# Designed miniproteins, single chains, continued (2), part 37

Each design is a single chain, and the fold is of that chain. pLDDT is the mean over its residues in the fold that is shown.

## One batch from the design tools (miniprotein)

Design m5270
Fold by ESMFold2-Fast:
Structure m5270 (fold): chain A 88 residues (1-88)
Amino acid sequence: SVARQLAALQARIDAIEAELAAIEADTSLPLEKKIALLSGMLAGLDLVIERARSLLAQAPDEAQALIARAEALRARVEARLAAVQAQL
């Protein structure tokens, strides 16, 4: 169902937000590992955005809200990735 797909996308965004917070809190994680994880999060968010866009015709308001949330999180991940890369 559309509702189940929207819930799954919300859960994925929540999981990526939690992963970003964990990476930011972990002072022991190597820079190369942080870059790999942040790059993976960007790829995951791109898939979330693509899937949410596919739901726009069926649930426009909910899909637009998910796209906006995923794009905002993507910008935060990109900024963190740039900051980590600058430390290399």
Scores: mean pLDDT 90

Design m5271
Fold by ESMFold2-Fast:
Structure m5271 (fold): chain A 100 residues (1-100)
Amino acid sequence: MEKAKELIEKLKSPDPEVQREAARELLSMDHLPEELADKVIELLKSDDVYVQAAAFLAALRMADPEAREKVLKAGDEIYKTNPEKAKEAERLALQLLDEA
């Protein structure tokens, strides 16, 4: 997937605006390749609630069950560390899912 390679480059950026743009692009993809799993996990650790919400939705769109489980397990660990922030990200993710 050509698009996935470009997205990986953007997700590696230290610029929060570039990361937000990449997160929005993840929301526009119907299927995510397993090679993005590690990058999605990095997004789940973001200080930006919108980026975290996009990462939760991206995890659900992973076609490979093993990659999806890996990302969701990482998300669960983050949720246990900061439940209040994870709850806000989840709420925003559900809102974005309804709008998509």
Scores: mean pLDDT 71

Design m5272
Fold by ESMFold2-Fast:
Structure m5272 (fold): chain A 90 residues (1-90)
Amino acid sequence: SKEELIERAEENIEILKDQKEKLKKWIKENKVPKEKADELLKLIDEAIATFEEAKRKAETDVEEAEKLIEKGYEIIDEINDKVTELDEEV
């Protein structure tokens, strides 16, 4: 449903924004290489933009919104793959 797509997009946007703030703190603490952090920040921003577009499309085109949610999850998978070798606690 439209409401479920919007809720899913909003939940993912909130999680991604939280992850972005944590990543910025790790950069300041020299816990992550800047080049890797910049790549992750770019992917996080792209994922946020994709979910925000999904929210807009959910109001007019549910099928397109579902495709955008799927694209957002693909970007999240890329983020997770890049993070797997980083010490997330340090």
Scores: mean pLDDT 82

Design m5273
Fold by ESMFold2-Fast:
Order: C-alpha cells, then structure tokens, then sequence
Structure m5273 (fold): chain A 68 residues (1-68)
C-alpha cells in the first residue's frame, strides 16, 4: 500500500541518518514496531525533527499526510 511504502521509505532514511545516535534509532524502531500511526509520526517529528536530515523529514511529512 502507499502508506506501507511511505513508512518503509521514512524508516530507511531514519536508519541511515548520520545525525541520529544508535540509541535514538532504536527508540524510533520500537515506536514503529506496532505500526506508524499519525500520533507516532508527530512524536518522531517533535522529538527528533531538529536532528533528522531534510530527506527523513520530507518522508515523515509525506507519511503524515497519508495518515491524516
């Protein structure tokens, strides 16, 4: 589905992001384990938005639009 593809793309950018620590990546993976809901995507953007690459932010915002 479009939502699954957007979620996979967002996670790929997050996991390859050099600005995030391994601990921060692990925390985001745990949030994603039960599926990325609108609330969880907003939480990720709020908590890590200042560190995330522009590509990761764009992917998360696109996912948020699809979940809205």
Amino acid sequence: SEIEEAAERAMKYILSDPNLSDEEKAEIVEMAKKGLTKEKVEEILKKYGDKLSPAAIEALKRLLELLS
Scores: mean pLDDT 85

Design m5274
Fold by ESMFold2-Fast:
Structure m5274 (fold): chain A 82 residues (1-82)
Amino acid sequence: DKKKTFKIVVNVEGQEKQEKEVTTTPEELAKLLIYIAKELEELGFEVKITINGQEVDINDEDALIAALKAAEDGATITITIK
């Protein structure tokens, strides 16, 4: 699979927004996003992930991979934590 560049935005309630660029495969990024979201939810945080503003279901890995593959190079992935 071809690597893509994604803009990762981490938005934590009450903190300044953090931004970082990541070049990786859709498959590896999907696994990382699911892992982070599940760990944070276990700690009692609410987690929302969007791709270019569209919310994605972290419980459906195949759908998340498909969404990341369909996204344009340079797409923005926002992780909102509250």
Scores: mean pLDDT 82

Design m5275
Fold by ESMFold2-Fast:
Structure m5275 (fold): chain A 64 residues (1-64)
Amino acid sequence: SQRVRVTATEDFVVEGADGRLIYVPKGTVLEGELLSEDDKVIVLRLPDGRELTIPKSKVEITPL
């Protein structure tokens, strides 16, 4: 599977796989496994096993 780096370009809130909302401050860098992608969001699995649904409009995505 593809690994990506995600950099927050502004403050935003993401939904975890359990439906809980998580606040992500601007400048946050997340690296993980890209599980899925559509026109609006990606689903990223972090090294700790958390899965986050991240809005593409709020981040820069770099393949690793």
Scores: mean pLDDT 82

Design m5276
Fold by ESMFold2-Fast:
Structure m5276 (fold): chain A 70 residues (1-70)
Amino acid sequence: SMAEQEKLKQQILNDIDRIVALFKQGQITKEQAYKMLDILEDEAKKYLSEDQYKEVMEKIKEARKEIDKL
């Protein structure tokens, strides 16, 4: 359902924030952070609508930039 897709989108967006936080705290490596973001990108592409996928990808792009700067 559309409601289930919206819930999944919110979960993925929250997971992106968590990955960035874990990296900043030194809990995971840069390589691990990138692999986790790649998994979320694949999940979003498979299960979300085009508009939801674009929203997720904008956040993943910003997360990758933030990780690259550190």
Scores: mean pLDDT 89

Design m5277
Fold by ESMFold2-Fast:
Structure m5277 (fold): chain A 61 residues (1-61)
Amino acid sequence: MLSMEEVEARLEELMADESASVGELFDAIVELATRLSERSAEARQRLGELFERVRAHVRAR
């Protein structure tokens, strides 16, 4: 029942949370990717793009 909008909001919230660890960010992405991959290939592609954005954010730390 997660929409792409909800996934994006959740990831942005976690990236803004200074108490969230890098492991927690990736754990959340994996969970959300698994749930959304059941919907469509388009949703999977958009998740991949979000994952790369989070990865770039983490690498900048």
Scores: mean pLDDT 67

Design m5278
Fold by ESMFold2-Fast:
Structure m5278 (fold): chain A 84 residues (1-84)
Amino acid sequence: SVEEAGKKAIEELTRLARESERIARENPDNLAAQISAGVNALLLGVAKLLYSKGGLSEEFAKFLIDSARRNLEGARAGVLEKQG
């Protein structure tokens, strides 16, 4: 159902936000990691708000997840570039 899809999207965004926060904590001097954690927390907040109002569409949930994944991948790449 659309409701179950929204719930799964929030679970996925929660995992992405937690992973971004972990990377930010482990890399306090990495600006990209800090920004990624903040942005992914915001994306999760937007998804939760829309879900609570019955307004989280499947397309928009996918957009939020794809955005959160790209932010996390960018932070990971930035951390790896510093390991020489």
Scores: mean pLDDT 85

Design m5279
Fold by ESMFold2-Fast:
Structure m5279 (fold): chain A 120 residues (1-120)
Amino acid sequence: MRIALIDSVNPELGRELAREVSARTEAEVVAVSLSDLIEDPERFDGVILIVTPDFVLSDDVLKTLAAFKELLPVPVYAIGYKAPQEHIEKLKELGFKVRHEEEDLLETVIEVVRELLAEL
């Protein structure tokens, strides 16, 4: 199972999370940008979007995510890490499965990956 991990605010953190999660799970987790995922979505069996306070949910990003959620043939999870409640609500309105996390981002990503592995 190959999972896309998107952290648009801190790509280095995204790469470190992807490496650690891959080491601790049976999944191959790859840190990618949203644009990289759009170019080749069929390369992945699942998607995890990390939303932090600095993640800008612009109208264009929301439209892209809505189209992505509707057209993408794989499960899409969002993790709101210390994210504003408004961002969490917008993601839920778009039909995303959303986890809210304040303390342990790595363990929450691992939990979501294990949930994806169990559902496939």
Scores: mean pLDDT 75

Design m5280
Fold by ESMFold2-Fast:
Structure m5280 (fold): chain A 88 residues (1-88)
Amino acid sequence: GEAPASAEELEAIREAVEAEVARLLPPEVAKRVQGKVRNVADMSIALRASRAEFRRLVTETVAHELRRAGLEDLVPAAVAAIERIFAA
């Protein structure tokens, strides 16, 4: 829905995404991606983003950072993990 998501919901999703990123990626890349995801979550909460808008921003941010790191082969797995988190 296009209704604003609660801060608690967005924080829970952020924590789940950060955990999957830590599982899938090398530690130094994981820390950088986690920092970007946290920034997106903080901005999404401040701007009262919907769950759908947050999903789009997180997915785009993670995919972009993986491509920049030369880990484009991991993008499908990361996107699938994000999709599962948002489907829960």
Scores: mean pLDDT 86

Design m5281
Fold by ESMFold2-Fast:
Structure m5281 (fold): chain A 74 residues (1-74)
Amino acid sequence: MDQVLKDYQILEKVFSDIKGELSPEDAARLEKLLAQAKEKIKAGDYQSALRLLMEAEALLVGSLAKRVTDRKAA
């Protein structure tokens, strides 16, 4: 239970830190997933919240990996 809240807080902080560095599409998807996860946490639906956070984390990691690859290639 606390792990879901911790994952949400970490992802929200990282998203806030890198929001300007993401593509508009990735940023919009991430905001939507985090908003949905927050609502599920408030509702006590930790199973759905965890699934949404896993999707958000995968999207965030994928976006960051693309950025790092592009920057490193230069």
Scores: mean pLDDT 75

Design m5282
Fold by ESMFold2-Fast:
Structure m5282 (fold): chain A 89 residues (1-89)
Amino acid sequence: KEDFKKVVEDLAERVLELTDNPEDQELIKKFRDSLLEKIDSMTPEEAENLLKEFAKKLNEIYQKKVGPDASREERYRALAEAVVELAKE
């Protein structure tokens, strides 16, 4: 389960670096903490399923924001926006 928690923490840290809006920063932190708490309360199988569902939703939002010729910086920005949007749900 620690590997799953590390993925969540690493993603949140990267997204926070790309986010200037204080409200969005708080949403990202709350979302990170909520997801980590859920992972700790779950079996490894349940945690894997949760992360697969999260990844699917995140990818759906991300694909709407990123174009085929997007730069690496644009892709990271689109990922940050997708995480913020998912956190608002």
Scores: mean pLDDT 77

Design m5283
Fold by ESMFold2-Fast:
Structure m5283 (fold): chain A 62 residues (1-62)
Amino acid sequence: SAAELLAQALQLAAQKALQEAIERMGEPERYEVRVVDEKTVRVTATNEKGTVEVVAQSPLFR
């Protein structure tokens, strides 16, 4: 369904943002995912080194 495709697209965007956060700061102790719009997510990741925020878009949206 369209809703399932949208959910999958947002999940891929979240995975992309989380991977970038890990590359910047290492493994997060806590993270929060926020949907910004239909194709964009914001991930805020926190660990002993601090907090980073990453915004990513799903590659499934054209």
Scores: mean pLDDT 78

Design m5284
Fold by ESMFold2-Fast:
Structure m5284 (fold): chain A 80 residues (1-80)
Amino acid sequence: MTLEEIVAEAREALEKGDFERMVELINKASELLKDRYPEVAETLRTLAEEMRKALEQGKYDFARRLGNAAVALLEEVLKA
């Protein structure tokens, strides 16, 4: 899966409220970026962990904000 495909699927998952899929996609992006952009990869991993915790606590609005932050970060990497 390419980074472009991950961003496209992540936007769709956010639109559908599929936060479990969002966490999976953010973690895949982190693994793809870990060698070239280790700081970005670590930020994505942290966002995925925080999103999982938010979901466990029923904080869906917070999970959505974290997902949007991850997508924005990935879009910046695609422009670089």
Scores: mean pLDDT 86

Design m5285
Fold by ESMFold2-Fast:
Structure m5285 (fold): chain A 82 residues (1-82)
Amino acid sequence: SGIEKAAEEFMKKYNLPESLFETVLKVARSLHEKFNVPEEELVEKVKEILDGLAKDESKLGIASKLLDVPVSDLRKLVEAYK
C-alpha cells in the first residue's frame, strides 16, 4: 500500500533501525486515516512531526494521543531520528 511504501521510504531515507518500522507505519497510517494526509505527502508529514517533537519533547504526550502511538514508542522513534 501507499502507506507501507511511505514508511519504507522514510526508514531508508533517515537510516532508521528496522525495529522502528511498526512505529513509523502507525504514525503514517494515523496521518492518512485520521488527518486525511495524502499518501504522496506522508514522508514529508512524518518528517514535520518528528522535527517538531525533536524541538519540543513536551508535545510527546499529545502527539501520542493524536497518532495512536504509545509515548515510549514515539520517544524511541524521535531519539533515533535526531
Scores: mean pLDDT 88

Design m5286
Fold by ESMFold2-Fast:
Structure m5286 (fold): chain A 75 residues (1-75)
Amino acid sequence: MTLEEAKELLEKGGIYMGRGDFEKAAKYFQEAVDILRELGAEDSPLYKEAVDMLVRVYRALGDEEKAQEAEALRP
């Protein structure tokens, strides 16, 4: 797992979010966050962006509980 892989997943999530496929977008943003946490990269701008996108996609899905859980992932 690499920063490059996390960035690619974040970009894929953004594409699906733009298409209105919020379930696929959530999957890719969650995978990006998980990789960045495994790498210990929570202090990176990429991690902050991935968490921001995860919060937004869960709110778009109407899942306020998961959106709040994602908010708690902020450094």
Scores: mean pLDDT 84

Design m5287
Fold by ESMFold2-Fast:
Structure m5287 (fold): chain A 72 residues (1-72)
Amino acid sequence: LREKVRRAVERANEELGLGLSEEQKERIVDAGVAAPSAAAIPAAIYRELLALGVSREKAQQATVVVARELAK
Protein backbone atom coordinates (compact mmCIF):
# COMPACT_ATOMS: atom_id res chain seq x y z
CA LEU A 1 0.00 0.00 0.00
CA ARG A 2 2.67 2.57 1.03
CA GLU A 3 4.51 2.13 -2.31
CA LYS A 4 1.26 2.67 -4.28
CA VAL A 5 0.46 5.81 -2.27
CA ARG A 6 4.01 7.12 -2.73
CA ARG A 7 3.83 6.62 -6.52
CA ALA A 8 0.42 8.34 -6.62
CA VAL A 9 1.77 11.35 -4.68
CA GLU A 10 4.88 11.54 -6.88
CA ARG A 11 2.71 11.45 -10.03
CA ALA A 12 0.47 14.26 -8.72
CA ASN A 13 3.57 16.31 -7.83
CA GLU A 14 4.99 15.79 -11.36
CA GLU A 15 1.76 16.41 -13.33
CA LEU A 16 0.65 19.48 -11.35
CA GLY A 17 4.07 21.02 -10.63
CA LEU A 18 3.37 21.19 -6.89
CA GLY A 19 7.06 21.69 -6.02
CA LEU A 20 6.89 19.37 -3.00
CA SER A 21 10.10 18.55 -1.16
CA GLU A 22 10.96 14.93 -0.27
CA GLU A 23 9.97 15.70 3.35
CA GLN A 24 6.60 17.12 2.26
CA LYS A 25 5.93 14.11 -0.01
CA GLU A 26 6.70 11.75 2.90
CA ARG A 27 4.24 13.62 5.16
CA ILE A 28 1.52 13.32 2.49
CA VAL A 29 2.28 9.59 2.02
CA ASP A 30 2.03 9.11 5.82
CA ALA A 31 -1.37 10.87 5.84
CA GLY A 32 -2.62 8.68 2.98
CA VAL A 33 -1.42 5.42 4.56
CA ALA A 34 -3.05 6.44 7.88
CA ALA A 35 -6.46 6.81 6.18
CA PRO A 36 -9.15 4.42 7.57
CA SER A 37 -9.84 2.88 4.12
CA ALA A 38 -8.48 2.91 0.55
CA ALA A 39 -11.46 5.04 -0.49
CA ALA A 40 -10.44 7.65 2.13
CA ILE A 41 -6.85 8.03 0.83
CA PRO A 42 -7.56 10.85 -1.69
CA ALA A 43 -9.42 12.87 0.98
CA ALA A 44 -6.58 12.37 3.49
CA ILE A 45 -4.05 13.55 0.88
CA TYR A 46 -6.27 16.55 0.03
CA ARG A 47 -6.32 17.66 3.69
CA GLU A 48 -2.53 17.28 4.05
CA LEU A 49 -1.91 19.27 0.84
CA LEU A 50 -4.07 22.10 2.20
CA ALA A 51 -2.12 21.96 5.50
CA LEU A 52 1.12 22.37 3.48
CA GLY A 53 -0.25 25.50 1.78
CA VAL A 54 -1.21 23.99 -1.59
CA SER A 55 -4.17 25.85 -3.15
CA ARG A 56 -7.64 24.25 -2.99
CA GLU A 57 -7.72 24.07 -6.81
CA LYS A 58 -4.39 22.19 -7.09
CA ALA A 59 -5.17 20.00 -4.05
CA GLN A 60 -8.47 18.97 -5.69
CA GLN A 61 -6.69 18.21 -9.00
CA ALA A 62 -4.16 16.14 -7.02
CA THR A 63 -6.96 14.01 -5.50
CA VAL A 64 -8.10 13.11 -9.05
CA VAL A 65 -4.54 12.06 -10.00
CA VAL A 66 -4.17 10.05 -6.77
CA ALA A 67 -7.52 8.26 -7.27
CA ARG A 68 -6.52 7.42 -10.87
CA GLU A 69 -3.12 6.01 -9.81
CA LEU A 70 -4.60 3.98 -6.93
CA ALA A 71 -7.11 2.40 -9.37
CA LYS A 72 -4.25 0.87 -11.39
Scores: mean pLDDT 80

Design m5288
Fold by ESMFold2-Fast:
Structure m5288 (fold): chain A 88 residues (1-88)
Amino acid sequence: SMRDQQDSLIQQVSDMVNQILDPSQSPQQVQDTINQMIPIIQQLGDGTAEQRSQARNYAMWARQVAIRRGLNDSRQQLQQVIDQIDQR
């Protein structure tokens, strides 16, 4: 069902947040994971109000990780994702 698909996406992005929060991950590994998270976050942002709120939270957490790791391009991309969610 569509609900089962959305629950699967939430689980995937939640697991990816745990990966980028792992201090053993290199900056390149964190950047690669953030790049994989962005399309999932955008898909959740197109969902219900609850899913949009969750998507925004994931984008905010990923952006904070990007700031701490000095990933300026990832930071800018995540800010654009947050801005797009806030326009809906």
Scores: mean pLDDT 85

Design m5289
Fold by ESMFold2-Fast:
Structure m5289 (fold): chain A 64 residues (1-64)
Amino acid sequence: SEVEKLAEELAVAAAEGDEARVRELMERLGPHLLDYADSLLAYLEKEKRHDLAAVLRERVAELE
């Protein structure tokens, strides 16, 4: 599915630290981001990517 492919790309971009790509993919996922938010947030916090975790929290707050 296109949503699954976007989620896979988002995980790769997050692992690579590509903030611009992370923001783009979060926007493209739209409300479907909520299905992945908890898992991705846990991953980013574990990896000490507090910068990307903040971006994710901001986007999730806009969707809720």
Scores: mean pLDDT 79

Design m5290
Fold by ESMFold2-Fast:
Formats: structure tokens, C-alpha cells, sequence
Structure m5290 (fold): chain A 80 residues (1-80)
């Protein structure tokens, strides 16, 4: 368990200028589930969240986080 990475990522996502409130809640819930399942690393979660907080597009934030094609497709579906 890496303490602080999920709360910090949630903070960044909630402050993202490119997501609406429903998208933020869906993404936070999805990230918590994927992290608990071991499908994403704390580093990937934080990198995705930071990108979105900086105002990067969803695709650019996904690319910077280094998500697998499967996880990238799931993020796009959740945020559509």
C-alpha cells in the first residue's frame, strides 16, 4: 500500500479544468478499483491525474501515464 498517492491523485482530478463533476467521480472510482486490483501502479495513477490537472487532453494524459491500450480504452469509455 502506497499511502498518499490516491488522495493526491483525487485532489488533482477534482481540480482538472477538462473534466465535469460526473467524469471526475467516475474516474476516481475507476482508478481506486484498478489500483486495488493491481492493474495500475501508483505512478500511473498520479501521472494521469497530474496531466489532467495541468489541462492536458484526456488522450495526452493517458499517453503520459503510460497506460496499456486496454486501460486507455476503459478510461475513454468512462469519460465519454
Amino acid sequence: VIEGSLPLAEYFIRNSPVLDEEQKERLIAWLREQYAAGRVSARQVLALAEGLAKGLSIDEAIARAGLSPELAAEVREILS
Scores: mean pLDDT 81

Design m5291
Fold by ESMFold2-Fast:
Structure m5291 (fold): chain A 87 residues (1-87)
Amino acid sequence: MLSEEELKELFLEAFRKVYEKDPELVKSLVDSWRRSSPEGQELAFAWLVGLMKEETGIPDEAVKALASLSPEQRQELMEEMAREVEE
């Protein structure tokens, strides 16, 4: 069972591995997310989690925990990720 802090660290670590492998794809995702409707932002988050599972092998328990986050918690994670990409 992962705490919220452990989930955040796992998400950011997995995101950094995906970003290192394909920076242009991640930048495109961040750009699309920022320009998207709320529905599009939810799709971008779900797609990113799926990509992390495929590319970095995050466990199913972490995928479920990320999917169970509130919209506000998902927005905070995406903003944190976007800051690292935009730097």
Scores: mean pLDDT 79

Design m5292
Fold by ESMFold2-Fast:
Structure m5292 (fold): chain A 81 residues (1-81)
Amino acid sequence: MLKELLEKAEELKKKAEEVAKTESEDQKKRLEEIKEEAEILKAFVEQAIKKHGRTPELEKILEILEETLEIIEERLEELEE
């Protein structure tokens, strides 16, 4: 489970970076979709931390998800200008 969560978090970050760099008519929609997936996964990880305690592996997953959300939020703000 932890390995799958880490792989999913890393995949979401890679997708966010690729979509943020690609100017397209669907860029905003794709970023919003990745944001929703990242927020759901982040909520799950935060719940796991509350139940099982903060481990280095869970902290790393949370950090990757927070970085992913920052990339998305920065690009979405630029698209609103």
Scores: mean pLDDT 81

Design m5293
Fold by ESMFold2-Fast:
Structure m5293 (fold): chain A 81 residues (1-81)
Amino acid sequence: SAELEARKAELIALLEAEIAGLRALLEDPSLPEREKELLERLIAAAEEAIERIRAARSMEELDEVVRELLQRVAEIYAEYE
């Protein structure tokens, strides 16, 4: 499944780039504590999604991981008004 492996690589690269960007924001010592907590939770969600993507055995499992990640991100943002 070259298609499955290519899609996994694409998604992992995108999430790793996003995590790197969020970690760079956390280096700002003036960042409010509430915003730090938001960023840390987003990083954790993305890292968990990368591990699930690596374990996925089908395109359907990848779609499920992406859907669950989007739902988790929405839930995190909803907690921070």
Scores: mean pLDDT 90

Design m5294
Fold by ESMFold2-Fast:
Structure m5294 (fold): chain A 119 residues (1-119)
Amino acid sequence: ATATLSVSGGTSSAAPGTVLAPGETLTATLGEGGSAALGVENTTDEPVTVEVKVVSGEPVKVLTVYADGEIVDSKVLKTGESYTATVAPGETASVVAVAETGEATVEITVHGDVEIKVA
């Protein structure tokens, strides 16, 4: 599987072009209105799991969106809370974290047979 992290209105702990292993944690610091989006294309026969945790700051809204644009799940996370999305075998989905009301720092961890690239 492949996963690509894009950060808008914020900064990532890893530079553009960095490739990360499964289970490695990415930290994104988001300004107000900023977002971190992880696009996952799961071409494997095993699920890929994405975990988003709010480490500090204002509440963050996390959404899971399929390739057709359907929002299948959403949750507002406070500091210390986590959200887990599962991308099933053969599926393409994006997990998007949005700092709608103020600055926040999120940690993103991806599990499974997946290569993670920072855009």
Scores: mean pLDDT 82

Design m5295
Fold by ESMFold2-Fast:
Structure m5295 (fold): chain A 90 residues (1-90)
Amino acid sequence: AAQAQVDAAVAEVRRAMAEHGEILMVIIIAGAATPQSVLDAIRRRLVEELGIPADKIALLTSPVAAPTVDVFVLTEARHAELRRKAAEER
C-alpha cells in the first residue's frame, strides 16, 4: 500500500539518523510507476517529522517499471568515504 511505502521510507531515514548522526542528503530513487503522491508524502514527512530541509532531499527516477521506492541516506562520514574511494579508484 502507498502508506506502507511512505512509512517504510521515513523509518529508514530515521534509523540512518539514529545510527550515523546528522545527514547531508536523502536520495529517494523511485521506480517509473511510483505515484507522485507517494513521493510528495515521503518528502513532506521527512521535512515535518525529521526536520530535514527540502533542499537536502533529492528525487531520482529509476528505469524500473514498478512502483518501488529505495532510500539512500548520505551522512558526512559516508560522503567523505565515497569521495576518498572516487579519488583513489579503489
Scores: mean pLDDT 76

Design m5296
Fold by ESMFold2-Fast:
Structure m5296 (fold): chain A 75 residues (1-75)
Amino acid sequence: MLRADASEESRELAELALRFLESGPGEGERLAAELLLRHLRHLGVDLEAARRGLEELVREEGLEEAARRVLEELE
């Protein structure tokens, strides 16, 4: 159902999210968020809606949990 190349990009996003998480979120917070939004844009998702949804998740649960949910939704 999802494209094969999208699966590979999702894997790379998950690996990057894990690395910045182990380092302790700080400088990587913005980069991770921008990377996730860029990936969603590539899939043709409504960028404005996706951005607001992501910001809501980050505020409520934190960046790591937001990244995890985004990856699950791409499945």
Scores: mean pLDDT 54

Design m5297
Fold by ESMFold2-Fast:
Formats: C-alpha cells, structure tokens, sequence
Structure m5297 (fold): chain A 97 residues (1-97)
C-alpha cells in the first residue's frame, strides 16, 4: 500500500525556503523513524523540494509504503498532522497499485 503527502508552504526568498525545508525535513525524519519503529511504515522516500520564486511557494512530497491500508492511513495522517504547523496546504493521496 503506497501513499503520498504533498505540502505547500510560503517562503519569501530561496534562503527562507531552505530554512523551512530543513525544518520540515527534521520533522519528517523524526516522524518516519517513529512510524518505522511501530511497524506502520516499510519505506519512505522524499521527493526533491521545488521552490517557485514568482509565487513564493515551496512544494515538498513524501511517499510512504505500509504493510496494510489501515497502517498507511494512520502513517499519512500522523505525517500530515506533524507538518500542518509549517504548511499552507496539505494533500493526502493513496496510490492505487
């Protein structure tokens, strides 16, 4: 079972975007480590972040693989909740396989 969390944050400059990215990466690493220890996540992959200077939007995506659909849902919700304070928008998607 594979799922995707995409979040968007506003950053005034590339330097600010790098700081937000570093903070989000720290949160993602901590949450994934916890979820893996609990057996809820088998694999986690971070997509390269993208920053648009015209719109001032930083977009970041995390792909998660879990042993069951319920484990995946719990993992995606936990990750989204942890990132909510730093994000303007969060989208959760389950990838059909």
Amino acid sequence: YTGLVTFTATAKSEEEAEKIEAEMRTIVDQVIARLRAEGLVEEAHLSPPTYDEETKKLTYSVVLRAPTEEDLRQALEALAAALAPLADEIEIRVVPE
Scores: mean pLDDT 79

Design m5298
Fold by ESMFold2-Fast:
Structure m5298 (fold): chain A 86 residues (1-86)
Amino acid sequence: MEEEAREAVEEMIADPEKYLPQLEAAIQAAVDAARAAGADDLAAEIEREGARLLAAIRAGDLEAATEELLRLERLVREAQALADAQ
């Protein structure tokens, strides 16, 4: 949900030192899951989208970060579904 994603992003922008390491770890886990499933293109897309999200949060760009988080969540769900199928 966009409102929930926006609230999460607002918290990450308010305290990036607390949340960015956790977010970076979650992105890396999703990339690793996609690669383990043989979905190298999906892994690359998650990595690019994750980098955009991290950059938007560091810049304090609430709108961009919210959009990128929603996109990343969709890709992460796809990667997790592929990993769970193997």
Scores: mean pLDDT 82

Design m5299
Fold by ESMFold2-Fast:
Structure m5299 (fold): chain A 88 residues (1-88)
Amino acid sequence: ERIKKLRELVELARKALELLDKIGRTNDPSEEEVKEALELIKRVEELARELGIVVELPDLPGLVALYEQLKRILERAEEELRKLEEEE
């Protein structure tokens, strides 16, 4: 089940990063896209916490801080997943 949760975390983190990148490239992002990104970020943080992956928000402005936090969570989740899949 840990492998399943790690795969879910990787998938959600990638989707959140993709949405944040799209929002960051757009001068006028829709409120719906922003809400979707924030809900995904919240889900990623909750799942990461359950798995013991804790990444503090860096001292950076707004969306850049969220992007860097998500990127670090993704990197840690991918590393942990690879280790578990290699030991199968």
Scores: mean pLDDT 77

Design m5300
Fold by ESMFold2-Fast:
Structure m5300 (fold): chain A 89 residues (1-89)
Amino acid sequence: SAVLERLRAAVETAIATMEAMIAAGASEQDVRAVTLVTLHELREAALEAGLEELAAYLQSRIDELRSTRFSKAELLALLREVRARIEAL
């Protein structure tokens, strides 16, 4: 699926960007902001593609991030788990 290829590319780019930001000493707030933007963009793409289960999964990750404090390492791990979920489709 061209949509799944784009979702995989988008999450890989986001992980690479986050790794570079963390290595450059970016704040937890900046890393968190990029994570939230990435999750919302992936969710929008999933909804437009009719991938309802993936969209619901991504919403759950957004809700968890809003209700729980995440370190930079935990934010990166969250995106890696999102990648694994998309790769399993």
Scores: mean pLDDT 88

Design m5301
Fold by ESMFold2-Fast:
Structure m5301 (fold): chain A 108 residues (1-108)
Amino acid sequence: SEIDKLVEEIIKVLEEIRERETDPAVKARLQALIDALKSSTSIEKQAAIIIQATLLVLENFPLDDPLTIRLLQLTLKFLELAIPQFSEEDQKLALVFKKHLEELLAKA
């Protein structure tokens, strides 16, 4: 599916970001999220992991880094496809995060 392809691309970008990370604690947290994402088949669980990983990257990597920009673009595409499949409560939270990512990309 298109969602499965986006998840695979997100995993690849996260693995590249992890390799460039110099902080062992951040590197370990990224690896845990990558492993969790690889083992998850639930769209809601995948979204939660992707959001956590994207926030971790935004806290530790420059916004103008090409890998950071690529991750934001892929996460937005994923959320556009995933949000309609969520519960009403999860949709509201995901839409807030989607809006935040759109605003960050507009500045990058």
Scores: mean pLDDT 86

Design m5302
Fold by ESMFold2-Fast:
Structure m5302 (fold): chain A 115 residues (1-115)
Amino acid sequence: MAAERAEEAARRGGPEGALEAGEAAIEAGKKGPEEAAKAAEAAGEAARRAKGPEGALGGAMGAASAASSGPGREQAEAAEKAGRGAIEAAEGPRGASYAAAGGSAGAGARFAAGI
């Protein structure tokens, strides 16, 4: 399952693990809101542990997937967690750009969900 793949990637850790978790979160978004939320949360944790732009990108991908997969509290909370992970991973100008995208996606999803 796509959410399980994101969790496995997060357990491997590092920049590659964070990117794989983000990619898995995008695939999970195609399967439905619940899968997207679980995968985005895993991508956020992977990003938070990773350093650099790859971690920030993985978190941003997770936030975007959860935000776009459907309305609801779980999706908004997962998008916020993934976006926060992207922010914490940010280093250098590319990392900062990805963190801004992830944070924006999380905040937008939260606003849309009314929380």
Scores: mean pLDDT 76

Design m5303
Fold by ESMFold2-Fast:
Structure m5303 (fold): chain A 100 residues (1-100)
Amino acid sequence: ERDEVARAYFKAYEAGTGKEYEENRKKLDELIRKEMDEVAKKRNISPETAEEIRDGVLESLDLIFEALDKIEKARNAPTEEEKKKYLSPEVWKLYEDYKK
């Protein structure tokens, strides 16, 4: 299960954008939910507390994957103007610095 979660994570990251990215991300969410439920049972954490922790982790992953998707769309965009549509002004400045 741990190896499966890691594999799904790397597949989601490598896909970057599109249908394959969304499908791999959904699989990752399902694997994390299952693994967290098993750990919660083993540690005698109440179902209510386990659900709150799980939801918080999944919300954090949603933010991380949304940020990664924006960065990947900017990387793959053909023009500088299109790249700027995906990144905030501060992030765009860092992105330009990383190209140097």
Scores: mean pLDDT 68

